# Designed miniproteins, single chains, continued (2), part 63

Each design is a single chain, and the fold is of that chain. pLDDT is the mean over its residues in the fold that is shown.

## One batch from the design tools (miniprotein)

Design m6185
Fold by ESMFold2-Fast:
Structure m6185 (fold): chain A 92 residues (1-92)
Amino acid sequence: DKKKQELIEKAKKLFEEALKKAEEGNFEEAGDLLMQAKLLLYEAEASNEEIAKELRETAKRLRELAEKSKDEKQKESLLNMAKSLEEEAESL
């Protein structure tokens, strides 16, 4: 389904934008973008397995950003965000 693929690609772009905002320390906007990305995956009728995969990949990248961060508070926020996505993926 072409429309389904377009929604999934849009969701992936929102996950990338969320990671960029998280790297910038804008965690509120990062959270909003993650929510929008998840809603697009649900609109695309993505499987729980496919949604869990995207959440786990995003969480992995958040952990990589945390490892590179020199700011203790930003590192903690990045790790908390990653953990939240990992717990959500596990619940699917």
Scores: mean pLDDT 87

Design m6186
Fold by ESMFold2-Fast:
Structure m6186 (fold): chain A 89 residues (1-89)
Amino acid sequence: MQAEELAKKLLEQARELRAQTEALAAELADYPEIAKLVRESGELRARSLEIEAKLVLGTADATEVQEGEKNRQKADELDAEARALLAAR
């Protein structure tokens, strides 16, 4: 029960993150390279949350867990690049 509720919350967070990412990218339409980085970062973070939901339910394997970690690391790198480009405008 608690694991299913936590997994549901993580999936809701992934959906909300995708919606927020698309809204932010739309606001950055005049800066297409920054908008692209924002979308890529948001998608990787959302996928990581989906993997975490599978882990909570006991359905994730070790490969998926490692992929989730790599996705978070890459998303952090893309966020840093997007912030640097936005600051340089």
Scores: mean pLDDT 85

Design m6187
Fold by ESMFold2-Fast:
Structure m6187 (fold): chain A 68 residues (1-68)
Amino acid sequence: SMEKKQQKIEEIVKTLLEKGVPREKAAEIAGLISDGDFEKAMELIDKLEKETGKDLSEAKKKVKELEK
């Protein structure tokens, strides 16, 4: 359901915020996932991981699980 999808998106946002990703970037990723643009969401997470040096693998795993 859309409600369960939204809850999983919120979990991804929470994971990103806990890793120190800025709220604006976490919201951008959430928007991409809501639009079904999983490829761009993953590219943005990869870019943030490279720019920050933080391990965002858990967030990437959650995005891939939601894509299925």
Scores: mean pLDDT 82

Design m6188
Fold by ESMFold2-Fast:
Structure m6188 (fold): chain A 75 residues (1-75)
Amino acid sequence: SAGPVIAEMIGNQIAHLLVKGAREGKVDEAKQRAKQLLGPNSKANQLVDQGAEYAKKGDIDKMKELAIEAGNALL
């Protein structure tokens, strides 16, 4: 099993992509890039879909929580 550091690195990268997408008005593009990073894990991809919706609503705290959960879903 990967340690918390690996989960945090993956989650932080996903959060970074979604924050950048929100700033640029490109959340859906950022979501697709995050899904490419995660690969075919259905739970991780579902969490990224949910995170993108919270990013669109401006709920950055919930989006970051979901990004970390997506990273953890790979472990």
Scores: mean pLDDT 82

Design m6189
Fold by ESMFold2-Fast:
Structure m6189 (fold): chain A 67 residues (1-67)
Amino acid sequence: RSAEAADLFAENTVKEIKDYKEKGDLEKAREIHEKGIAALRQASDVGALTPEDAERAIARIEEAYKA
């Protein structure tokens, strides 16, 4: 449910970030990173995700962006 949805969202967001970074489009990668994290935090704030599921997904996105 919530964990699986968050994990799938993170996986798709990570793929997009890596794709844009590979292309050298760092501005798009940054936008995808910022919007993805904002969406996960909002979902946690309104109770659609547990804080634990949201933080796990955010951590995956952050690691992909740093790499």
Scores: mean pLDDT 82

Design m6190
Fold by ESMFold2-Fast:
Structure m6190 (fold): chain A 76 residues (1-76)
Amino acid sequence: SDEDALRAGAARLQAELPAVLAYLASLPPEERRELLAGLIAHLDGLIAWVEANFPGATDVIAALRAVRDALRAELA
């Protein structure tokens, strides 16, 4: 189902987060900031879409928000 695909995707994103953060940390500060901003914008759009289409998928929404918040922390 679409919801099962979303749940699998969110779980994969959480599992891949440490590797993504390590890659971002390897980049020059300006390039890292630009990529972080793009990833955060993409996640904001995905979260909004899931909230609109699958409002009951609270576990998926929470997982996506956790990934987004971790990426936002890297901008500080």
Scores: mean pLDDT 89

Design m6191
Fold by ESMFold2-Fast:
Structure m6191 (fold): chain A 55 residues (1-55)
Amino acid sequence: GAHGARMGAGAVEAGRALRSEEAERYGQLGLDHGLAGDDAAATAYVNRAGEALGV
């Protein structure tokens, strides 16, 4: 309902912080696999990091 709109901003910000940590973990995995020459795994982890950031 309309009264939930004000609480939505706090939930979005908290969700963004949690997604930021998840994206960092997937970004690190993507980097590690990229350095190992596993382009398919690196691409998959980068895509998951992007999804976690909502992009």
Scores: mean pLDDT 69

Design m6192
Fold by ESMFold2-Fast:
Structure m6192 (fold): chain A 89 residues (1-89)
Amino acid sequence: LPPVEPYRATEEEVAAAEEYGLTLDRAKVLPASEEERERQRELARRLLASDEAEAQALADELAAEVGPSAAVARLQAALALLLKEEEKK
């Protein structure tokens, strides 16, 4: 079989983002493994807990790896899921 398509934003992630008033462009969410998705969720958790300067530094690090547009899309997807999980508590 051909290789499985790498992860992109799921229907669940798009729906969660829309619930929080975010427009998520699925095409800008780069393919990622489960480990990359967990790393993005950890970065999102740190962004929520961080001051403005620390949050900017974390965003810049991700942008250096995947580009600014893709970094924003990935962080939005991770933040939407994290916010959905926190609301569920």
Scores: mean pLDDT 59

Design m6193
Fold by ESMFold2-Fast:
Structure m6193 (fold): chain A 80 residues (1-80)
Amino acid sequence: SEIEELLEEFREKLKATTDPRERAVLLAAMAVEVTGLIFQRELELLAAGVPRDEVRRRADELAARARRLLQEILAEVDAL
């Protein structure tokens, strides 16, 4: 999935990064890109004629998945 691919790229970058400032920049970039991807998906569904209530539900599911994957990645990185 797009969310999994995006978060995996950031996981590899975070594992390679030892500088706290660089890590902070990567975490900020992750937040921006994840939010952008969810918003893009909402727009794609709306353009495809999906009802707004269904679009919101699917966006919430994507956000929940992204949150879980992010928590797993942060726990893994913190264990290093």
Scores: mean pLDDT 79

Design m6194
Fold by ESMFold2-Fast:
Structure m6194 (fold): chain A 95 residues (1-95)
Amino acid sequence: MEKVKEELKKYAIEKGLSEEEAQRFADRIVEATKDLPEEVVLVAGKVAIDYLKLLIQRGEPLDEAIERAVDLAAFLARELSKNPKVLEKVRELIE
């Protein structure tokens, strides 16, 4: 999961999140999804980073914003792991 953490942190920083925001999100999502394949965690995490940025821009406290984004990412990762066609389509839309 170290590669997933590094990729998600890099993506979050590229999307305009601070290093602290990116690191905390990456650590928390990997902990929440450690039983899932790295590929679905990466895709779900990238989607959730856009949501995290929105929550922060709306003035939500960082801890609450991260937990809500992690909950979304974990939900998406579990759903994407059940449907490979949806995973491929989501990857096309975010990459």
Scores: mean pLDDT 82

Design m6195
Fold by ESMFold2-Fast:
Structure m6195 (fold): chain A 66 residues (1-66)
Amino acid sequence: ALEVREPSAEERKEALIARLREEGLDEIAEAVEKIEDPRKAVKLGGEMLLAHLNKDEEELKKLLEE
């Protein structure tokens, strides 16, 4: 099996896209997938995921109170 102790930027990009899709964040996953630079994709995608999760937590609270 091909295994690396530390994932490459490309592997991290693929893992991030898979995680975004698992979370139902297809729009963000698609945006990250279109970024050609895997390092830039991981950085931007990670920031967008974290921002969305923070916003989603507040939005989920609002939806649960309605």
Scores: mean pLDDT 68

Design m6196
Fold by ESMFold2-Fast:
Structure m6196 (fold): chain A 83 residues (1-83)
Amino acid sequence: MVEKIKELGKEIIKDAKNIKNKKDFSQVMAKMSALMIIGSLSDEALKVAYEEVARTYEVMYEVTGDESLLKSAERLRKRLEEL
C-alpha cells in the first residue's frame, strides 16, 4: 500500500509541475483528494498520503504563487505530526 501511495504521489507532483490552466489545477486537486481517501485505510498509509499531498500543495504554490496552497501544506504537516 505505502509503495503505491508514493508512486501515485510522484505522478500527482509531476502533474502539479505542469499546471497550465484551471482544468489542470482542478484535476490535480481531485487526484490529491483521492490519494487522501486511499491513505485513510491505515495509519502508515495515511502518514505517507499526507506527506505526498503536502509536497503537491508546495509544488502548486511554486507554480501558481497562491499562498493558500502553502497554508494547506502547513496544515497537513501539522496533522502529520499527530499521526
Scores: mean pLDDT 81

Design m6197
Fold by ESMFold2-Fast:
Structure m6197 (fold): chain A 89 residues (1-89)
Amino acid sequence: SSFEELLQSFLAKIEDLMKKLGYSDDQILTVQTQMRMFFIDLRRLIDAGDYAAFDKALDTMETQFRTFYSKEITDAVEDFLAQVRKLAS
């Protein structure tokens, strides 16, 4: 599906970016695992037609990355989430 292709593309990009920024393999795996789990939850919300909860979940994820990660990682996540919003509309 377009959502699965978008997720796989993002996971590859974030791995490359995090490696360039000096993150460990364990840190990269943690971020990738969190994003895979988050994406499963987003798909459930879309399938349920709960777009209000979907939008709130995306906003919460953006806020968490802004709080705990560098601008380069946050920008990559925000671009990915914008593409997810576009596919869900």
Scores: mean pLDDT 87

Design m6198
Fold by ESMFold2-Fast:
Structure m6198 (fold): chain A 55 residues (1-55)
Amino acid sequence: MWSEEELEAYLNSLPLSEADKARLRELAQGDRERLGIALAALHHERSAELQAHLA
């Protein structure tokens, strides 16, 4: 699992919008399973799949 510091460092290393970063932070606090799926989609450059999980 990501620590808060690791998650912030990772999100800040990526060319993500502030809205997408805020959504991923929200998932980190409420839905860790969905966060994991969203991060996997991001890692594999599946932007459409990532957006589906953030919606």
Scores: mean pLDDT 67

Design m6199
Fold by ESMFold2-Fast:
Structure m6199 (fold): chain A 59 residues (1-59)
Amino acid sequence: LPSQDTLDRLFTLNLRYLDALLRGDYKTAYEYAEQGAKLMLEAGASQEDAELFRNSARP
């Protein structure tokens, strides 16, 4: 399970990701989603969950 620090970092990335999505900036949103997916995998999340996060930002 991820540490509290890792969860805080994921939360910050999610806020940036949502902000980019609301602006229609899918490339920036994808960059944040990719960073978040990498962090999730490092924290022991499933590859499928990480891919869902990444794919949510793809056109």
Scores: mean pLDDT 72

Design m6200
Fold by ESMFold2-Fast:
Structure m6200 (fold): chain A 96 residues (1-96)
Amino acid sequence: LEERLKRFIEKFGLSEEEQKALREVLEALRRESEEAAEAFLRLLEAVAEGAPEEEIVRLARELLEILARLPPTPVREGVVAAAQAILRRAANPELL
């Protein structure tokens, strides 16, 4: 987990508090669904690596489809909002 998040944390300069919040969200999401947690991690890795817009959009949509199958929890809704924010920025690069 730490190794996979390291590039995202370094690229966006996340504070210790932001790093803790991100890890807590990932752990909570993993308890609901390992598939959803893995999809979210793949999306964060793609964003950190500067993957093409098409790949970021694909990964964000895949994550949203997985999340749609889970019960509505605060963690799920928070991750849905994050994925939608990433999708909006990827579709409109000028907003990044």
Scores: mean pLDDT 77

Design m6201
Fold by ESMFold2-Fast:
Structure m6201 (fold): chain A 78 residues (1-78)
Amino acid sequence: SLHTFSFTLTGLTPAQAQAAADAIKAELENDPRAVSVRVTAGATSVQVEATFEGDRDSANIALVRAVNKGLEAADAAA
């Protein structure tokens, strides 16, 4: 089955938004279950939409991992 998730990170600087977007995109696109990944960096935000094939719990774990990678990259860029 397909599971689509979306989230937004806000309150970022442009450098943090770009770093977070790049990290999230890399993490999500590296997951073989990802069938669609859309990551958009704004001036102070990152919007993410991703669709995964398979188990919902595994998809949720992948999403949480991607969010954590994004936050780590944003923190490093601060």
Scores: mean pLDDT 84

Design m6202
Fold by ESMFold2-Fast:
Structure m6202 (fold): chain A 74 residues (1-74)
Amino acid sequence: SERQRTIEQFRALSLISGAYLLAKIYLRTGNESHKRQALKLIEQGNERLPEWDKIDPEFAEKAKKKLEEIKRML
């Protein structure tokens, strides 16, 4: 549904934005706790990709690429 799509898109935004912010903080400080937290958020996003793909395949592909990009920063 459109409502479910909107909710899952906001959830993905939160996970991706959180992981990206933590990755950037880690790159500046070297604090391994931020790296571990970023990786945990990436893992949570990857676990949800099949559900996002069922709702919106184009959105899921963009989310997957962004999670892969953030993981490469770490």
Scores: mean pLDDT 88

Design m6203
Fold by ESMFold2-Fast:
Structure m6203 (fold): chain A 93 residues (1-93)
Amino acid sequence: MLEELEQELKEALEEIRKKIREWLANPEKAPPQKELNEMIALALQIIGLLFDIELIKRKKERGEELSEEEQEEFKKAVEAVKEMIKEWREKVE
């Protein structure tokens, strides 16, 4: 479960990085600054979830479980980021 989520997040981040590299080569194809700022915000939120996943894995290695509150917050963050990834993919087509 966590491994699949981590892979999905890394793939989304690589898609963002590829688009940025394409626009560095062809600046006239770049979206407006507002959309670039939204992509930066999305990338930062993906990175945040990757840190959360790493910390959750470390807790499990120590035989510790997430509290109900921590589990709920993590689930909400995952759902929000997945929605943002989907919206971003629709905008860049």
Scores: mean pLDDT 83

Design m6204
Fold by ESMFold2-Fast:
Structure m6204 (fold): chain A 70 residues (1-70)
Amino acid sequence: MTDEELIELGDLVEKEGARLPELEEIEEELRKKREEIAANPETPQEEIDKWQQELRERAREALLKIVEEL
């Protein structure tokens, strides 16, 4: 799943009026990780890419689960 597909799923769930606690947790973790990367600019790009990929996969799974429950 691409970032664009993730955004489309997020928009769909938002239109359904669902509250997304799983997405809130992912967003908070994303914020914390961004702060860590900003505090340490020497963080390897490979590590950042791997983390972003893992986060994207988790967000996808959470969104798909929520959509199926709606």
Scores: mean pLDDT 68

Design m6205
Fold by ESMFold2-Fast:
Structure m6205 (fold): chain A 75 residues (1-75)
Amino acid sequence: RPPPDGGNGVGSAKSGSAEDSLEAALEGAKAYSEWEGGKEGIEAQIKALEEAREEVDPEAAEAALEGLRKGLEEV
C-alpha cells in the first residue's frame, strides 16, 4: 500500500518554481553533453522553447530559458 507520508502533490514545486527548472536544466545539460555534443543540443532546445513561448505561458517559458542559460555555463 502507498504510504500516507510524502503527500506533496501541490505547493510551490507544482506551480513551476525556478529551483525545479534550474535542476531540470542542469540534468538535461549533462545528458546533452554526451548525446548531442553539449552546447549544440542546449542551443537547439533554447530555440525550440522560444517558439513554444508563443503557445505556452510566457512565465513558464522565461523560467525554463533562465535554467537553460545557466545549464549552458555548466556544459
Scores: mean pLDDT 57

Design m6206
Fold by ESMFold2-Fast:
Structure m6206 (fold): chain A 58 residues (1-58)
Amino acid sequence: SAEEAALATPRTPEQKAVIKEIADTLIKLGDGIDAGIEVLKKTGDKEAYLEAIEEGIK
């Protein structure tokens, strides 16, 4: 599969560390967006949505 082919690609320890840092950052961004969506669903307030994203990213 494409996933198996990507995982089989040789990488240096430095490259693996950078990939992990990027993945960790993307997970934090995703968590912040998810928190914002929940607030938006409850309130319909765009400002509350943006504040929830800011708080989730911290």
Scores: mean pLDDT 72

Design m6207
Fold by ESMFold2-Fast:
Structure m6207 (fold): chain A 61 residues (1-61)
Amino acid sequence: MVEIPEGASEEEKKEIEEAYKKVQEAKQLYDETKSERDKQLLEEKEKEALRIYNRVAEKTA
């Protein structure tokens, strides 16, 4: 379910997994409420998860 860059440290793997968990929670909330606010929260969490993933991927090549 979570794509983790090969060579990531144990701490980096946990950070990525936690970020994806937050995205999943935000998506579930948006699916239930369908509010614009929750959609913005989902987009914010998705951007954060991508930022963390890219940071780790760049360091591990």
Scores: mean pLDDT 77

Design m6208
Fold by ESMFold2-Fast:
Structure m6208 (fold): chain A 66 residues (1-66)
Amino acid sequence: KSPIPYITEAQKAFRAGDYETALRLATKALSIDGSNGVARSLFDAAGAALGLTPQQGRQLGLQIYE
């Protein structure tokens, strides 16, 4: 399945200041295509806005699928 719908919704959430939703949707996009630069940038930016390190962001993202 395409990561594009998740990336689009993540961008909308990020612009609205909903960084948790942006992080979740970016993580979903990365689960479909881990090399997608837009999804990776959204994941990093949302995580930083939440005060997370890259390690903490990965842990939180993994918990969404476990």
Scores: mean pLDDT 74

Design m6209
Fold by ESMFold2-Fast:
Structure m6209 (fold): chain A 116 residues (1-116)
Amino acid sequence: MSLEEFLKKLLEGDKEALEFFQKVFDKYLKENKVPKKTKKAIGELLRMLRAKESDEEILSSKSEALRVLYTALKNIAEGKASLEEAKEMILNDKSLSEEEKKALVGFLEALKEAVS
């Protein structure tokens, strides 16, 4: 499965895609130092996707890391950005700390490797 195909299913609230995302996230947290704020953002995004919240509801989140991650995933899923372009967008975001940027980029790479 391609990363794009996986993310399309994930954003549609596909149960298997959500369970796979959770497994990758749990493994990523065990193997990497992730800021507490970034961990909460990814967990909250997963919860919102499980609840089938709209794009507007997700993007209205107070979590900058959540909004940035969701935008990156959506752009890849819709073919509007490559993985490398999405990573560059995260690295250039002025609202995120350097540590949050590294954690989010690393997580995107972990998702790509897991679906390959």
Scores: mean pLDDT 88

Design m6210
Fold by ESMFold2-Fast:
Structure m6210 (fold): chain A 98 residues (1-98)
Amino acid sequence: SLEEERRRDARAFRTGALTVESAINLAKRDKSEKTAQNAATAAAVGFRIAALRSPRREEYQRFADKLEEASKKSFDERIKTLEEVREEMQRLADELEA
């Protein structure tokens, strides 16, 4: 049902946001580009897989693209992009849960 799909997508975006937040916090603490890059890459793979059977596949692909883009940026730009992606994921999760 659409309600079941909506709850599944909300959970996926919520989990994604938490994963990205953890990566941001670790990167800022350790000043580690590799930690942020690895977490972003893992989240992108997860979102590309989730896109395969979701009516919101375009949003999953968009987040995956942004996470992969972030991995190619300088440290400061990468953190900024990850923060923007996290906030957008959390916002979508909140909207889908409402």
Scores: mean pLDDT 76

Design m6211
Fold by ESMFold2-Fast:
Structure m6211 (fold): chain A 85 residues (1-85)
Amino acid sequence: SAAEEKKKLEEELELELIRLYHDSLDKDKDGVITVEELREAYDEVGLERTDEQIEAGVRVIDKDGDGVVTFEELLEYVKERRAKQ
C-alpha cells in the first residue's frame, strides 16, 4: 500500500542520512546540514532521491520541523536507535 511504501522510504532515507554523516563530518560553520547539501551527497554516492524524499527523511530526524538537521541532532538520534538494540 502507499502507506507501507512511504514507511519503507522514510526508513531507507533515515539509514542513508546516518551513513552519510558517519562517512563525513559536518563542515558547515553553523553545524547545520541543509537539504541542498544532502542532495549533493546523495548525487556523489549515486543514489536517486528527489528533494521531497530527502526532506521526508530529514523530517523524521528533525523534530522541530524547520527542514534542517544539525550534526548534534543526528548524533543524538543515532544514540537513541543504538540504545534500543
Scores: mean pLDDT 64

Design m6212
Fold by ESMFold2-Fast:
Structure m6212 (fold): chain A 80 residues (1-80)
Amino acid sequence: MKLPESVKNFLKSLFGLSDEEIEEFVNSLPEEVKEKLLNAKSINSSKELEEIIGKENFEKLKELALEKAIKELEEAVRKV
């Protein structure tokens, strides 16, 4: 689904997520929240994002970013 470019860029810059990870996150959201994100013209702050997706989904997004960072570190360590 087509997320606005400004929203994608904000998520990439704030959470370090790839386009694929952003798409997976958006697809995991409740339909009502997903529609709010898809109809957002721009998101310029973490507060604005939290207001759109809600605190619970914002926390899930932060957890996803942390899980990715941990997984990348574990992959690097496991290969040594």
Scores: mean pLDDT 75

Design m6213
Fold by ESMFold2-Fast:
Structure m6213 (fold): chain A 63 residues (1-63)
Amino acid sequence: MSKKVPVEELVRKVAEGELSVEEAVEIAAKQIQEFTGMPERAARQLAEREIREAAEALGLKLP
């Protein structure tokens, strides 16, 4: 999808059992690559960080 999904939405879906952490990271990384042109490795690292920060903001602990 070309539409950007917020990382907070991805973290919420992981907490609800709709997505795994790995799937959420893949979606976020693809969005980062599409909108920034960042290399895959850098986009995945940023996606992991953003997901962790969003989880902390929502009071959720990811596996």
Scores: mean pLDDT 78

Design m6214
Fold by ESMFold2-Fast:
Structure m6214 (fold): chain A 95 residues (1-95)
Amino acid sequence: SKAEELAAEGRQALDDGYATAKKAIDESPEKGREALAELQARVREIMRKLAELGLSGTPEEFKLASDAMVELARRYRQATADLEEAIEKKEKEMS
């Protein structure tokens, strides 16, 4: 289904974006912030598409989209918190 495909894309974006941001932070806090912003933009776009399915899809697609949005929002908040902490730590180490 479209909701399942978008959910998979969102999970992949979070996994890939998190790994990319962690590597970027190892290089510099600035690159880490750029990678975090890209992760946030990708997940935000997927969330927008899931929301559109909730408004226009079947009841089954609505349920799948809603569940995916809850899961992706939780993971997005955790990834953001973890990466912001890692960036702050790297900045302090470079000062």
Scores: mean pLDDT 88

Design m6215
Fold by ESMFold2-Fast:
Structure m6215 (fold): chain A 68 residues (1-68)
Amino acid sequence: DLETNSEKSQAAADEAREGIARGLPPEEAAEIARRTLNESMREGLSPEEARKKLREAMEEALERQRRE
């Protein structure tokens, strides 16, 4: 429960850090992580599913950035 949500929060922080390292602005990466984390919590996803969704969201943002 709370521990599971802590794991999801850690996954969000980790994926945001990766996004920043790969070229996303820190504020944008944080917003994407927060939004995706909240969505995952509302949907009752597992920490593993939340990590996958976070990674996909960061990849999508990086793709959009490459398109201008």
Scores: mean pLDDT 78

Design m6216
Fold by ESMFold2-Fast:
Structure m6216 (fold): chain A 93 residues (1-93)
Amino acid sequence: MKEKLCEEAFELVAGPNAYICEYVKKIKSSGLNVEELLSELETKLRSSLRPPVADEVVSYLRYLLTGELSPKQSYCDPDTRLKHLEEIKKKCL
């Protein structure tokens, strides 16, 4: 179950059909307040996704937008999470 959750979160951010990378790029290019936009996106994700998946996706988004990584919001093992973050960084930045 945990591995499937980690892969589900990764696919939502950086999979072939992921719209979230485009949203992250748009936020970065907009010149708007990143924390305000991230808070709004977090609220939308938490209302539409299952809580564990939302937590993981939000953690990846925070890392991409602010460089801060929260270990408390991860259900993935550290090695898998690090691998996912590097791939997400390559695709979304």
Scores: mean pLDDT 69

Design m6217
Fold by ESMFold2-Fast:
Structure m6217 (fold): chain A 88 residues (1-88)
Amino acid sequence: SAVDRAVEIIVEGIKNGVPLEEVLARLAAVDPALAEQLRPVVARLLAGEPLTDEDIATLRAAGFSDEQILEIEIAVGIRLIQEGVSKL
């Protein structure tokens, strides 16, 4: 599904530190409307900022499962740990 592909793109983008515009371009190749809907959420995720209640609502409205949202949050947590180690 478009959502399953979007999860893959977002998680890979987080793990590899892919720039926002490249992640959004990959999402738009799957579904341009979904990419635009997710723009603020993806920007926050790639900045290493915690998801807001509004972001979680946006993901759920887009068809993301709680398991998929958790997978995304885990990827951000791992990246923040890696970035913290790199700054030491």
Scores: mean pLDDT 83

Design m6218
Fold by ESMFold2-Fast:
Structure m6218 (fold): chain A 87 residues (1-87)
Amino acid sequence: SIDDIVARLEERAAALLATLPAEDRAAAQGLLSDFIRRFAEALAAGDLEGATALARELVATVQRDWPAHTEGVTRFAVEAVTLAQEA
């Protein structure tokens, strides 16, 4: 279900945030929470293309603004898309 996907992404986001310096956590938490909300909305609408575009946008934003965290966020984004495709 979408609720199960959201719960897993929230757990993964919390784990990712725990690895970040305190100075980056507030911005990262906002970014990840906004992504999860919009991603869930896209899935609820049956818009898998839109959900995948949101995942690409998240990675692009992090590559631009927080390049040191690109690998972790890319893994998070790939997991989000994989969970959506298996639903």
Scores: mean pLDDT 85

Design m6219
Fold by ESMFold2-Fast:
Structure m6219 (fold): chain A 72 residues (1-72)
Amino acid sequence: SSLQEELEEARKRLSELYKKAQEENNDEAIQKLVEAYREWLRKEAERPMSDEEVLEFYRKLIEELEAILAKG
C-alpha cells in the first residue's frame, strides 16, 4: 500500500541521516536521535503506535535532523 511505501521510504531516509550524523560526528544530531528513541519508547509503553502515527513521528524526526545537519 502507499502507506507502507511511505514508511519504507521514511525508514530509508532516517538510516541515511543517522549515517551522516555518525560520519560527521554531529553531537546535536546524535543527541536528537537519542531523544527521539526515548520518546518512541515512552509512546510505545503507553500503547502500540499505528502506522500513521509512526509515519508522522518519522517525518517530524527527518525534518528536525535535516535542519540540524544543514547547519554543518
Scores: mean pLDDT 85

Design m6220
Fold by ESMFold2-Fast:
Structure m6220 (fold): chain A 74 residues (1-74)
Amino acid sequence: DKEELKRIAENLIKFIEEVSKYLPPEVAEKYRKRIDEAKKAIENGDYQTAFKIALDAASEIIDKYPEAVGKAEA
């Protein structure tokens, strides 16, 4: 479902934006650029690409920065 992919991608983007508040500025900037790419894909109706970019970024953040994830979810 293309509409479902859009919804999931938007939720992943929001998650990454919240976690980025607790990342070092240089790391936050790197993920912001990746999220901008995902947002551009959504704007172009390419929800599959947006989902892949957002999922990869979220997975990487959870793996490398679990403390930042914990702070965002508290």
Scores: mean pLDDT 85

